# Designed miniproteins, single chains, continued (5): the designs that were tried, part 93

Each design is a single chain, and the fold is of that chain. pLDDT is the mean over its residues in the fold that is shown.

## One batch from the design tools (miniprotein)

Design m19226
Fold by ESMFold2-Fast:
Structure m19226 (fold): chain A 81 residues (1-81)
Amino acid sequence: SVAPSALVTHLRLELVAKTPEQQLEAIAIARAGGFEVVEEYPDGRTRVSMDKLVPYSTVERLLARLREVAERVEVTELEVA
């Protein structure tokens, strides 16, 4: 478990979408949150990464927003200071 006040130094997510429209919306939210698209797949999977110092509470809020639009959001890599 990660404390809400912990500083995230690296985060990678896998976003899973059912439709192209859902995938585009999830990517837009991720980019607005500071993520970069690492890899995008035709099957609705998108990998996004963020390498910046942010509180985990900020990350949790972004994950909540992503989970509203994506079918599944998986944290594949997480590093904290």
Scores: mean pLDDT 85

Design m19227
Fold by ESMFold2-Fast:
Parts: C-alpha cells; structure tokens; sequence
Structure m19227 (fold): chain A 70 residues (1-70)
C-alpha cells in the first residue's frame, strides 16, 4: 500500500514540476495543494512515511512554481 502511494506521489510531483516549467502555474499549484492534502490524510491514517513523501513532493512543486514565476 505505501509503495503504491509513493509511486502515485512521484508521478504527481513530476507532472506538477513539468506544468510549472511550462508556465501553467495555476495547475501546478493545484497539484501541490493536492499533495499537501494527501500528506495530511496519510498522517491521520498512520502512514508517516507516505505523509512525509507527499509533503516533500508538494514542497518541490511549490518551489518549481516560485522559480517559474521569476
């Protein structure tokens, strides 16, 4: 189960970063927000590693949005 969530998160992170680099900042931000929500949900279910992985992915997408907005 956790590996499946981590694989989904990795794909979502890559898509969010790609969207930010393409200038689609609104969609990239939506992906970051969804990853933050997934992190909170995973933590509430006791999946601490998946929660941390999702939180890190959200931060990377947010950073890509900030860099692209320059």
Amino acid sequence: MEKDIQQLVARAKQHGVDLAKAGDLDKAQDIADQLDQLSKTSKSLGMDKSAQFAANAAQEVKKAVEEAAK
Scores: mean pLDDT 82

Design m19228
Fold by ESMFold2-Fast:
Structure m19228 (fold): chain A 70 residues (1-70)
Amino acid sequence: IEEIVKEVEKLRDEYLEEVKKLASEEIFSDFKSYADQVLEELKKTKDEKEAKELAEEFKTLAEDVLEKLK
């Protein structure tokens, strides 16, 4: 789980940098709130399967947001 949390934190930082460059302040704020929510849920989970599913869902949604901004 700790490894999954680290991976998602790294991805979150990379995605936030990209969204900040491409998006309005409103869209950036919304995405940051979502990313922070996912990390909180990830830190609360003790099930590796749930952690992997949350990470996968976060990656999918973040990629979709970036695609729409490009």
Scores: mean pLDDT 76

Design m19229
Fold by ESMFold2-Fast:
Structure m19229 (fold): chain A 64 residues (1-64)
Amino acid sequence: PALTAEQEQRNADYAPLVKAVKAAVDAGDGGKSVTVEVNGKKYTVTLSLDANGNVVVSGVEAEE
């Protein structure tokens, strides 16, 4: 089935966040904040480590 325009936009919005999270994981460190810009808005993603050492997203904050 075809994606709606809103679903396509959400997928595009999350692609840079996924890249930023992967870069932070590749750095071997959690607890970092990464900033990405999507559709003219900046988002700060806060990362933390869980009990198993996996990087998880603990917060997302939109900035203008």
Scores: mean pLDDT 64

Design m19230
Fold by ESMFold2-Fast:
Structure m19230 (fold): chain A 92 residues (1-92)
Amino acid sequence: DLIEAIRKKYEELLEELKDKEVSKEEAQKALEQAKKAVDYFAQVAPNPELLAAFNELLKEAEKAIKEGKYNEAYAAAQAVLDGVEKARTTNL
């Protein structure tokens, strides 16, 4: 299930980033890229369940930035970007 895969990717990225320093700028850039990718996906290949999952992770990323948790925000944004790319390529 792609939604489960996206959540697992987020958890994997969080563990991978635990010993790394992600800056606020890097987290904000990743979030901006993820938002643009989701907006584009919504226009060209709308899937309500996937869009709901992407938007939930984007909200988690926004909350993480507000809380100063840049690694968490970056992981969530990257999981969304990975999920959008997989959704685009597997529906061929």
Scores: mean pLDDT 81

Design m19231
Fold by ESMFold2-Fast:
Structure m19231 (fold): chain A 69 residues (1-69)
Amino acid sequence: AQELYDWAVEYFRNRAVKELVEAGFDEETAKKIADEIAKHLRDLLQTKPFSEAIAEARRLLKEKIEELK
C-alpha cells in the first residue's frame, strides 16, 4: 500500500505543478504549492478513503488556482 500511495502522491504533485503553471504561476511557486497540497494528501490518505482524499486534494488545488487568477 505504501508504494501505491507514494506513487499516487507523486502523480498528483506532478499534475498539480502542470495545472498551476497553466493557470499563470511561475514554476518555482507552482512546485511549492503542489508540495504543500501533496503533503495534505498524504495526511488525508491516513484517515480517509482514497477517492475522498484525492477529491479533497483536487479541491484545495482548485481553490489555489482561483485565488491567483
Scores: mean pLDDT 80

Design m19232
Fold by ESMFold2-Fast:
Structure m19232 (fold): chain A 85 residues (1-85)
Amino acid sequence: MKEVKFAKVEIETDGKKSKGTAAITGEDLDTLKVGDEGTIVEIEYDEEKKVARGKLEINGKIYDVVFKNLDVKPKVGDKVTITEV
């Protein structure tokens, strides 16, 4: 069974900032902290469900991520900051 960490995030894309929520899956989820910055390395946006699924690199580790409640469409290379865990 995969462990999931739910977090609030801020994403910066094309100079715009959006708040949202993230369901993060991977190893060492307990090391993730408020203020940690990641980079989107893979992303797919589902316009019907308004959900973005992808991969996030934080501190040299790759996590699977599902973003919800975003005001922007995230892109590969976008910066993501954990604001609440």
Scores: mean pLDDT 83

Design m19233
Fold by ESMFold2-Fast:
Structure m19233 (fold): chain A 60 residues (1-60)
Amino acid sequence: SRELVEKAAAQVEKANSAAAARAGAGDLLHAGYITEEGARRARQAKTGKEGARALREGAA
């Protein structure tokens, strides 16, 4: 669901936390809402903004 990915990405960006991006990537990947590549990029993010972008781009 792109809408759920957008909500998660917005929360990650607002929290400005790479750790939040890593946690969100795992949950969204397990639920099938993002691609494996999107999750991988989000886990490699150095900032919440970078992680949020990876989650949005990885929406399945």
Scores: mean pLDDT 82

Design m19234
Fold by ESMFold2-Fast:
Structure m19234 (fold): chain A 99 residues (1-99)
Amino acid sequence: SNAAENKAKVTAAAKAAGRDDIIVETTDDPNVTAEQVRALAETLGPVAYVAEGRAGDVNYGIAVLEDGRVLVLVSSTKLLTDEQAQAIVDQAARLRELL
């Protein structure tokens, strides 16, 4: 249940920010590492940058692809607030600007 809710919240925050480049996925792992998000992103295409983050008690990872898409991998062990989902989208946007 947390997976569907977290994915929906981050997707809604991305849409509200006018972002069509963000892909949201979830994991049952309470820890999200740069290695995990890179491995998942590499199934989509070549990866430019990866980063780990935390929004409150929720761990997430971000991978920026060379084609300009951004993968956000969020832990589903805890529910995000709308404010935490927005913070994740804001961080994804900052990393995308490094391309």
Scores: mean pLDDT 86

Design m19235
Fold by ESMFold2-Fast:
Structure m19235 (fold): chain A 99 residues (1-99)
Amino acid sequence: KEELIKKIKEAADKLAETVSPEARQAINLIRDSVIEAIEKAKDNLEQRVANAVVGATLRAIGDIIELEKTDPELAKEVRDAVLQALREIGKIIDEYLKK
């Protein structure tokens, strides 16, 4: 678990360095939700991670929809950052589960 958590943290932190504070907050929320799910998982890692990803994504979508009302360009940046974070984290988890 420690190696998986470290890889997720490093990938998310690297993405967060290059984006706006709003996009960074969204990336960090996804990162923290996934890491918490991994730490709490005993024998149901895949199910817990899937539930955490769904929950974090739904919250991010709600925040993006609200942000779009006042700043559509920033909302697009946050959306693109969330999608990239989900893709990178998903790849790390997929590779871990194959081992």
Scores: mean pLDDT 81

Design m19236
Fold by ESMFold2-Fast:
Structure m19236 (fold): chain A 71 residues (1-71)
Amino acid sequence: AVARLLALADAVSGAAGRAALEQLLAYVEETLGIPRSTLAELLLRAAEGDEEARKKLEEIEAELKKKITPK
């Protein structure tokens, strides 16, 4: 999943996009404890039109926002 997602990011956005996605995957894993492979699979599924995967990604984004802006 991770290798496939990174290859797609490189194809669409070049090396900079791939590097940014690698950093995002690492940050989410370190911050929320979500494995990079799990996040990559959710991103790929959402890109294929999986509404449940999209909803899970929205939940992850909300949790990241809470961690970035502590009360």
Scores: mean pLDDT 75

Design m19237
Fold by ESMFold2-Fast:
Structure m19237 (fold): chain A 100 residues (1-100)
Amino acid sequence: SRLEELKRLVLEAIEEAKKVLEEFAKKHPELKAETDEMILALDRAEDAALKAETVEEAVKVAEDTLEFLRRFAEIEKNEELKKAIEEIIREFEARLREIL
């Protein structure tokens, strides 16, 4: 179903974002607090995506996830982490365009 395809895409995008942040934290342990905060937000988004029962709910999870990622990118003072977040946003938006 369209809902199952959308949920799968959102979950895959969230998992890829978490992997990027986890790898970044390994290379930059001084930024662990910031990356941990983002990973916790992504964990909550993953739970919301899994519980989505309608296309509208799944779209809202994706939109809310993009919104908090954009807010993190806006306030981030570390240029390397900011670029990593911007790349995550770009890839997430590209995946959503394939279905929406």
Scores: mean pLDDT 84

Design m19238
Fold by ESMFold2-Fast:
Structure m19238 (fold): chain A 96 residues (1-96)
Amino acid sequence: SAEMERMLKALEETRKQAEEFIEYVKKKAEELNVSPEKMEKINQLIAEMRKLVDETEKRMKEAKTLEEMKKILTEYGRKMQELAQEILKILEEEEK
């Protein structure tokens, strides 16, 4: 169905967007010469983002209804935004 196709496309897009954000973060952290302690925290958050992507992919493939798929994507968006905001806050603290 068109709705299922949209959900599968959204799933692929979420993985791509997460990796693009991670690439941006790594480049920005290098440019800002982020301290080793803060880099450890950023790397931990990046690992959590990647884990969230993998867990979301698994949950989406196991979902039995479109409603469950929508709930999974909504929860993913919320958690991903929380992780992204935490990383961005660390990067902002390193800016002059």
Scores: mean pLDDT 84

Design m19239
Fold by ESMFold2-Fast:
Structure m19239 (fold): chain A 99 residues (1-99)
Amino acid sequence: EEIKKLLEGIVEADTMEEAVKLAKELRDYIRKKRKEILSMPRDEAVKASEEFIKELNKAIEELKKKGYPVDFVEIDGRTVLRAFTKKGEPVYIDISWLK
């Protein structure tokens, strides 16, 4: 699973530069998936969005069970992914969902 692989990479990164690079790759992957979903008819887009959210939640829960410091946080009503580097520094990936 791409989301899980990229989040593991962020947490395991030896440098902040590599962690930020991987966070941008994850952001771009999520944006690509959102664009694909938004190109669908509304009913299909809603269903695909729900499945993507389930996949994302499953990846986060599996990583938490392995002891990876990853979580969801809300900032100004937006859902954001947060991962901590080896140095305990937070990296944020903004995510947007279909209503």
Scores: mean pLDDT 78

Design m19240
Fold by ESMFold2-Fast:
Structure m19240 (fold): chain A 71 residues (1-71)
Amino acid sequence: MVSQSVFDEVYEYLRSKYGDKLSDEEIEEIARESVRDAEAFERGFGVELSDEQRISIAIPIGEINAQYKLA
């Protein structure tokens, strides 16, 4: 599983950008989904990623998910 530190970084990023528009619960859900999708990408390609690489994948996914939530 992706580490808690990856979730924390993604959550804090999304909260800083969308915390005025989305609830903490919605941001937590989006962060968890984005981290899960990054984990699925890593498993699908059979690659081992660093936490920094996992964050770099999860953040764009989280931004897309947040925009869909706001639409």
Scores: mean pLDDT 80

Design m19241
Fold by ESMFold2-Fast:
Structure m19241 (fold): chain A 75 residues (1-75)
Amino acid sequence: MKINSAEDAALIIRIFLLMGRDEDAKNLIDQVIKEMSKEEALKTLEMAKDIARVLGREDVLKYIEEKIEQLKKEM
């Protein structure tokens, strides 16, 4: 899957979370961190964090929070 922007990545993560596809969402988060700039990855993860929180996806929310803190330390 080719992702052109943080907004596109966040939309796909939202769809996975709405479908209960937590592992697919985590895999896409890992891909975003690997393939996007740190700034675009952080933007994507901040948007995904809000969606995971609203949907009550606690495992994915924790995963996103850990990745955000890791990215911030590297910036």
Scores: mean pLDDT 81

Design m19242
Fold by ESMFold2-Fast:
Structure m19242 (fold): chain A 75 residues (1-75)
Amino acid sequence: AAEEAKREAEEVARLLVEYASTKADEKTVKEIEEKVKKELEETKKYLESLTDEEELREIAELLRAQAEKLRAALA
């Protein structure tokens, strides 16, 4: 469960950087990459601290929905 939520968080992070690359110059994209990477590490640490499988499943579903929205924005 935590691994699934972490995987979805990694996908959201990847898509956020991809989206930024369509709108910004290389320097700005690198700054966004660093911020996203920091937020991803904090999110993964939080997910690893959770022991409730149901809560982890709900978080994974929310992250999946966010990834779908980002994919739609990229299409």
Scores: mean pLDDT 81

Design m19243
Fold by ESMFold2-Fast:
Structure m19243 (fold): chain A 80 residues (1-80)
Amino acid sequence: EEEFERQLALLREIREKYGKKVNFLTDEEIEELKAIVDAAKAGTLHPLTPEQWLELAYKAYLLGREEDADFFVELARKVA
């Protein structure tokens, strides 16, 4: 869908601007993100929509975790 391509463009802009630069997430949000990342990598997480995977990628880029962000983008592409 065009929405998915638009989301990818926004994700790229966020990566360029915020990548390793800023983090506005709380400690609780960081812990939750880490748990979701671990579950997703282990294959135990319930399947997510492309939009949900892109949301996780946005958060990973804000944390400066480029590898995790790329992982989520690839998953979003595979389930789109």
Scores: mean pLDDT 66

Design m19244
Fold by ESMFold2-Fast:
Structure m19244 (fold): chain A 106 residues (1-106)
Amino acid sequence: SEIEKLVAKAEELEKQGNKLLALRLYLKAAELALENNDPELAAKYYKKAYDIAKSLNISDEDFALGLLLDDSMSEEEKQAERERVARMREEEKQYGIDLTEKLKSL
């Protein structure tokens, strides 16, 4: 239900042109799917996030690293994003899935 709510909100934000927030919600849905040991569902929402990242001109390298940095962000916001990415990578390792490497192949 949490994943379904995040995806529904992400789809609405995407329609409204709020692509960066939609991207963040799709990534959150993928993280929750991974926590629920559903790597197929996680991959589906990572791909959706990747498609949006492409439309925002976020580099493949930054997206593959999970970095959603832009020039409007403060240093505190950039540091928070780096910490989010570090936590996500640790969680991916716990499930034996390298979704970052999988995203690089998309």
Scores: mean pLDDT 73

Design m19245
Fold by ESMFold2-Fast:
Structure m19245 (fold): chain A 73 residues (1-73)
Amino acid sequence: MEEEKKKLREQAEKIRQEMERVVEEIERAARRQREENPEGADEVVRLLTEAAREYKQEAEEKIKEIEEKAKEL
């Protein structure tokens, strides 16, 4: 029981860390686009920001699901 809860929490933490890394990569790409094409970067930056937000939302939903499962155990 406790071992399974620990495993689920570890899985959630892993997803959170991977989410942070992916979001950071996207934000870095957005910054580079703004530097290289300042006049046309706004739309590209918006698209990259939306992609990061969507990925973060999906990851947070998975974490929430895992936390609920751990709660039921």
Scores: mean pLDDT 80

Design m19246
Fold by ESMFold2-Fast:
Structure m19246 (fold): chain A 68 residues (1-68)
Amino acid sequence: MTPEQIASVKKNNTDNYNKYTTTKTDLTTRANNLGSTDPSSTEYTTLTNQANTYGTKADALKKTVDGL
């Protein structure tokens, strides 16, 4: 790959990483707020699982960027 191609891939993956980490933070905040009032709710469990999924996606992108 050319340096320009590497820079483009890093930028795109970094942008997606930031989106996924922002989404994870938002979902975690909503889960924590709901968990303080109804920790047994299906919605609390769903939000927590979604936050974990976005965290995993962010970690995968970080590994890709770090490997470039």
Scores: mean pLDDT 80

Design m19247
Fold by ESMFold2-Fast:
Structure m19247 (fold): chain A 72 residues (1-72)
Amino acid sequence: SEEMAKASKASVELLKKGNKVTPDQVADIGKKSGVSDKVVEETRKQLLKLGNELSSQTGSSILITQALKYSL
């Protein structure tokens, strides 16, 4: 889906930032990659439950999972 393609692009950009990201950085990259506002806000909310600093892999995984949920 288009949403999944945009989330995949955001995932690649997140991994380029190195090993650690904040929920706000994940949301910002998601928006810049064209991920929908609903997916971005749900991703930010889920990441905030996990902590203020997370692995880039975790940020990427949650973003892709939220995009998948809103693509079904």
Scores: mean pLDDT 83

Design m19248
Fold by ESMFold2-Fast:
Structure m19248 (fold): chain A 65 residues (1-65)
Amino acid sequence: SDKLLADTLAEVRARLAELGLERYADDALDMARLVMEEGGYTEEAAKRAVETAISVAEGRARSEE
């Protein structure tokens, strides 16, 4: 669903902003889109997409510190 994808990407952006990781938004959002596509745009895929995207951003931040 286009709405589920949009809501998932908005959730990723909101969480990145809360964590101060907006500089990694492009990579995180690309990963979220990939997880959603591979998971068939299900509610379970949406949860995995958010968590995976945040993990990517946090991993990049850790590698720079």
Scores: mean pLDDT 85

Design m19249
Fold by ESMFold2-Fast:
Structure m19249 (fold): chain A 70 residues (1-70)
Amino acid sequence: GAEDARRAGAAAREAGNAAAASTAAWQHFVSGKYDPAAKEGALRATEAAARGDAEAAIEHAVQSADAAAK
């Protein structure tokens, strides 16, 4: 039904956003001092992205960025 189609579209967008967040987290780790907390954030963002959880992936990517920015 229409709800199933909307949910599938939302899941695809969420997976794309999660993958982008994971990529950004690893870029922050590489570009910013190779901090262990930035690496942990990047690993958790990757795990969240593998689950299709964009919210968790973005949260962990922010953690990676914050660690890299100090």
Scores: mean pLDDT 74

Design m19250
Fold by ESMFold2-Fast:
Structure m19250 (fold): chain A 68 residues (1-68)
Amino acid sequence: SEGNRLILDILLREVKEASTLEEAKQAIENVLKTTDLPEEVRKLLNEAAQAETKDEMIELIEKARDLV
């Protein structure tokens, strides 16, 4: 949906602009806690929250965005 795409676009920007991995993970976790997203999208965001690099997080969020 348009709304879910906008939320994921904002998240992608927040993760890219995060100064630390901790800040990036917090942004992902906040979206997971506050937003009602399809299961496939939630699975990708949970994987992104466990990623060890920002590049991996970005790739997973971009994949999630392509599903909405």
Scores: mean pLDDT 86

Design m19251
Fold by ESMFold2-Fast:
Structure m19251 (fold): chain A 63 residues (1-63)
Amino acid sequence: MSDLDKTYSESFKQEQQQYVKESGGEKYIAHKSYLETGKSSGDDSEDNKVVVTVEEYWKIRKE
């Protein structure tokens, strides 16, 4: 994996998994840039994080 994929997958993915667990599987925390462009980003800043429902996450990802 590239460094960006590693950053997204290891640090942010753990945060995402915790958020899903806390919401009972109904919500995701995701990168705003990823939802808007469909590309993974190494930007883990709080202003680039957004909470979406599981359904909205997959709909946006499918484009």
Scores: mean pLDDT 61

Design m19252
Fold by ESMFold2-Fast:
Structure m19252 (fold): chain A 101 residues (1-101)
Amino acid sequence: DIEVLEEAIERLEKILEEIKKTEDPEKLIELAREAIKLLVDVLNRVESLSQEEILTLIGLVLRLIGVELDIELGDPNGKEKLIATVEDAIKFLKELKEKLE
């Protein structure tokens, strides 16, 4: 479980840096989809999650889907929303990792 969380955190931090470097909505959508895929992979592979932790991860996935849609619809705040949601996801995964250590 710790190794899955460490890999997911590292990959989300790389996605966050790429989000910060681009103003291209198509690239922002691609990065949002990569973040969604990573959180879904955590849900599928981490066996020690409580029901509350599962619901928090599902909530983060739904937030990312909403942000992806906002960007597709031309929301000028889409990038800032994506940054905030990915930062929240990284923070939550770090808290999960600390709990397992």
Scores: mean pLDDT 87

Design m19253
Fold by ESMFold2-Fast:
Structure m19253 (fold): chain A 100 residues (1-100)
Amino acid sequence: SELEEFEKKLEEMEELLGKMADALLDGDFETAARLLAEFERLLKETMDKFATPEEKEEILGLVRQIREALEARDLEALAEYLHKLREKLEELYEKIKEKE
């Protein structure tokens, strides 16, 4: 089902975000940047299938802000944008649930 496919991609995205958080705790910004790039690739594929163009633009905008915060080593901004990203992914998950 579409819900099961989205859930699987969401689990893969959460694993990448968890690994990124671990890298950041170790001060390994290079590994965090690599993991963010891998996350963004998976996210784009997921958004192309499950999100409206408007939702995709908003979510990818948050990823750009996360990348900029990471490059600036602004951990407070990074935490804020990651929280907003998770909220948007949860909203999308609930919308997909309602369609099945």
Scores: mean pLDDT 84

Design m19254
Fold by ESMFold2-Fast:
Structure m19254 (fold): chain A 78 residues (1-78)
Amino acid sequence: MLSDEEAREALEAFEKDFEELEKAVKEGKVSKEDAIAGLKRGLQELEQLKAAVTNEELLKRIDELEERLKKKIEELEK
């Protein structure tokens, strides 16, 4: 299991990566297909992180981020 500190740092990195990906899509710097692939990989990695975390607040943040990624994939697939 990850420490709460390591889990928090990993989650913050995922949050930043998602923000940067959204910006890159809006600016036309990445294709929708590449963005979808990146988001799907991010979801898989977040599921692995979630399995290693027991902290209630961190689990809620992971669930929130997973929902944001799923919604973004759905938007991009239109």
Scores: mean pLDDT 83

Design m19255
Fold by ESMFold2-Fast:
Structure m19255 (fold): chain A 90 residues (1-90)
Amino acid sequence: MREEIAKETAEKINKLLDENGLSELNPLAEELARKVAYAESLDEAERIAFEQLREIEKKAKELGISEETIEKVLREIYKLLIEAAKKVHE
């Protein structure tokens, strides 16, 4: 279950990143999806998601992506991660 949720979540995030020219961030997003799916609690998953998304934001800015695109993409990634965590911890 957790590995399947991690993989499906990573695939959704990778598609979102690819659509916005951020495919270079795919390995970080895949690692994040796995960490969130394997978190011991929903609170831990939320903390991991917030901290790691800040790192992804920094790297996206280094790539010269617009602030508007970064904000939109990060919000959608966060939603996908929290949905994954809820599926594990409900």
Scores: mean pLDDT 82

Design m19256
Fold by ESMFold2-Fast:
Structure m19256 (fold): chain A 77 residues (1-77)
Amino acid sequence: SFAQLLEERAAAVREELEAYAREHQAEAEKVSEQSVEEQLEFGKRVIEKLLELGALEPEEAEEAKETLEENKRKALE
């Protein structure tokens, strides 16, 4: 699943991702209260950070972003 993939890749770069999460703590805490669009934007930022840390290949990052956009489209139907 997408969530499992993200969790597994995040584990590989845990220290760096934890630093990123601390910097964006307020955003992360508000994700559950945000609109589908805002949640999508936050998800894309996490994917981009994983790409920056080398946890994802560029092709995997683009596929993951497309999956988030498809999920958004389905949620708005």
Scores: mean pLDDT 68

Design m19257
Fold by ESMFold2-Fast:
Structure m19257 (fold): chain A 69 residues (1-69)
Amino acid sequence: MIEELPEEVKEALEALEKATGVKLDEEKRQKVAEVLIGIGKRLNYDVEKVTLEAYTLYLDHNGDLPLPT
């Protein structure tokens, strides 16, 4: 159970939900958050870059969430 996410991951999650129009349940939110944490580690938690890469993955996978790892 993830009790606390980095603020940058929370912001990217909210931005991704708004951009896609998809509301995530708790399980899907956790899975997407894991992907965003992985992207964040590569991109030094730059919220705009993390959100853009996650949105690109969403589009590349025909609008499917949770994102592939």
Scores: mean pLDDT 72

Design m19258
Fold by ESMFold2-Fast:
Structure m19258 (fold): chain A 111 residues (1-111)
Amino acid sequence: SKYVEIAKKILEIVDEMEKLVRAGKLTQEKLDKYKTEISNLLSKLKIWALFNGDEEVLKAINEVEEKAVEAFRLAQAYLADPSVPRDQVLAAFEELKKAVEKLRKIIEEKL
């Protein structure tokens, strides 16, 4: 399904960002690019869920958006100040991955 593939693509981007944080290789340019890509992919899922009136999918998308805001906030803080604990950034990305995986499973169960 196209929408399952979109959710999988978001997971791939989040996993890549986590790997870059873990390696100390995340840059402002990469962070901005991935934030934009995730936002665009989530917008496609939100439009689809709104068209189908699927409140469960919309709620799961909202949870992903909330976890993404927190993960990106911590990644931005880490880039600005390397004394920010990397473990806090990685924990936020793990919570984001859990939210995206939950969204993927909900979409698969609806199809």
Scores: mean pLDDT 87

Design m19259
Fold by ESMFold2-Fast:
Structure m19259 (fold): chain A 91 residues (1-91)
Amino acid sequence: ERLEKARQEGLEKAQTADRSTLAAITVGLALQALFSEDPEDRLEAVAELKGLAEGTTDPQDRADIRRLLANIAKQSKDPEVRAFAEEAAAA
């Protein structure tokens, strides 16, 4: 439920935010996914990034978000974050 809510929030933000706001949100979520001390906050950030990629209509912005998810999957010390980010990047 919490992860599904975060994914839906990402999808809605992708549809409403301008490009610079989308970039700022994307960077903030990447930092949360990599560096938040709370495992739930890390997973929610990945879910919201997945939603942003799904909701984005620009192929370049979608590709950039998916590349960021792939980097999170490679760099995260949390195995659950790595697995979820890898799956989200491939979707």
Scores: mean pLDDT 84

Design m19260
Fold by ESMFold2-Fast:
Structure m19260 (fold): chain A 79 residues (1-79)
Amino acid sequence: SPAERLEKLEKEAKEFAKTLSEELKKKVLEFARFVREESTAFIEAHKDDPAAIAALMETAEKLMKEFLKKVEELQKALE
């Protein structure tokens, strides 16, 4: 379900955040919250459009993956 996919994304982001500096941790948690809140609002607004919900979930997963990769690159540059 979309809710389970969002929960998984948030858990993965929170787990990754544990390995980061406090400032990068804050940015990851803020972005994860933003993705969850915006995705939840969209799902509620588009309950009768499963295709739109599916497209949003794919976009949210892609954006989260790309963001976490950039944070990992930044963390390595700061080491």
Scores: mean pLDDT 85

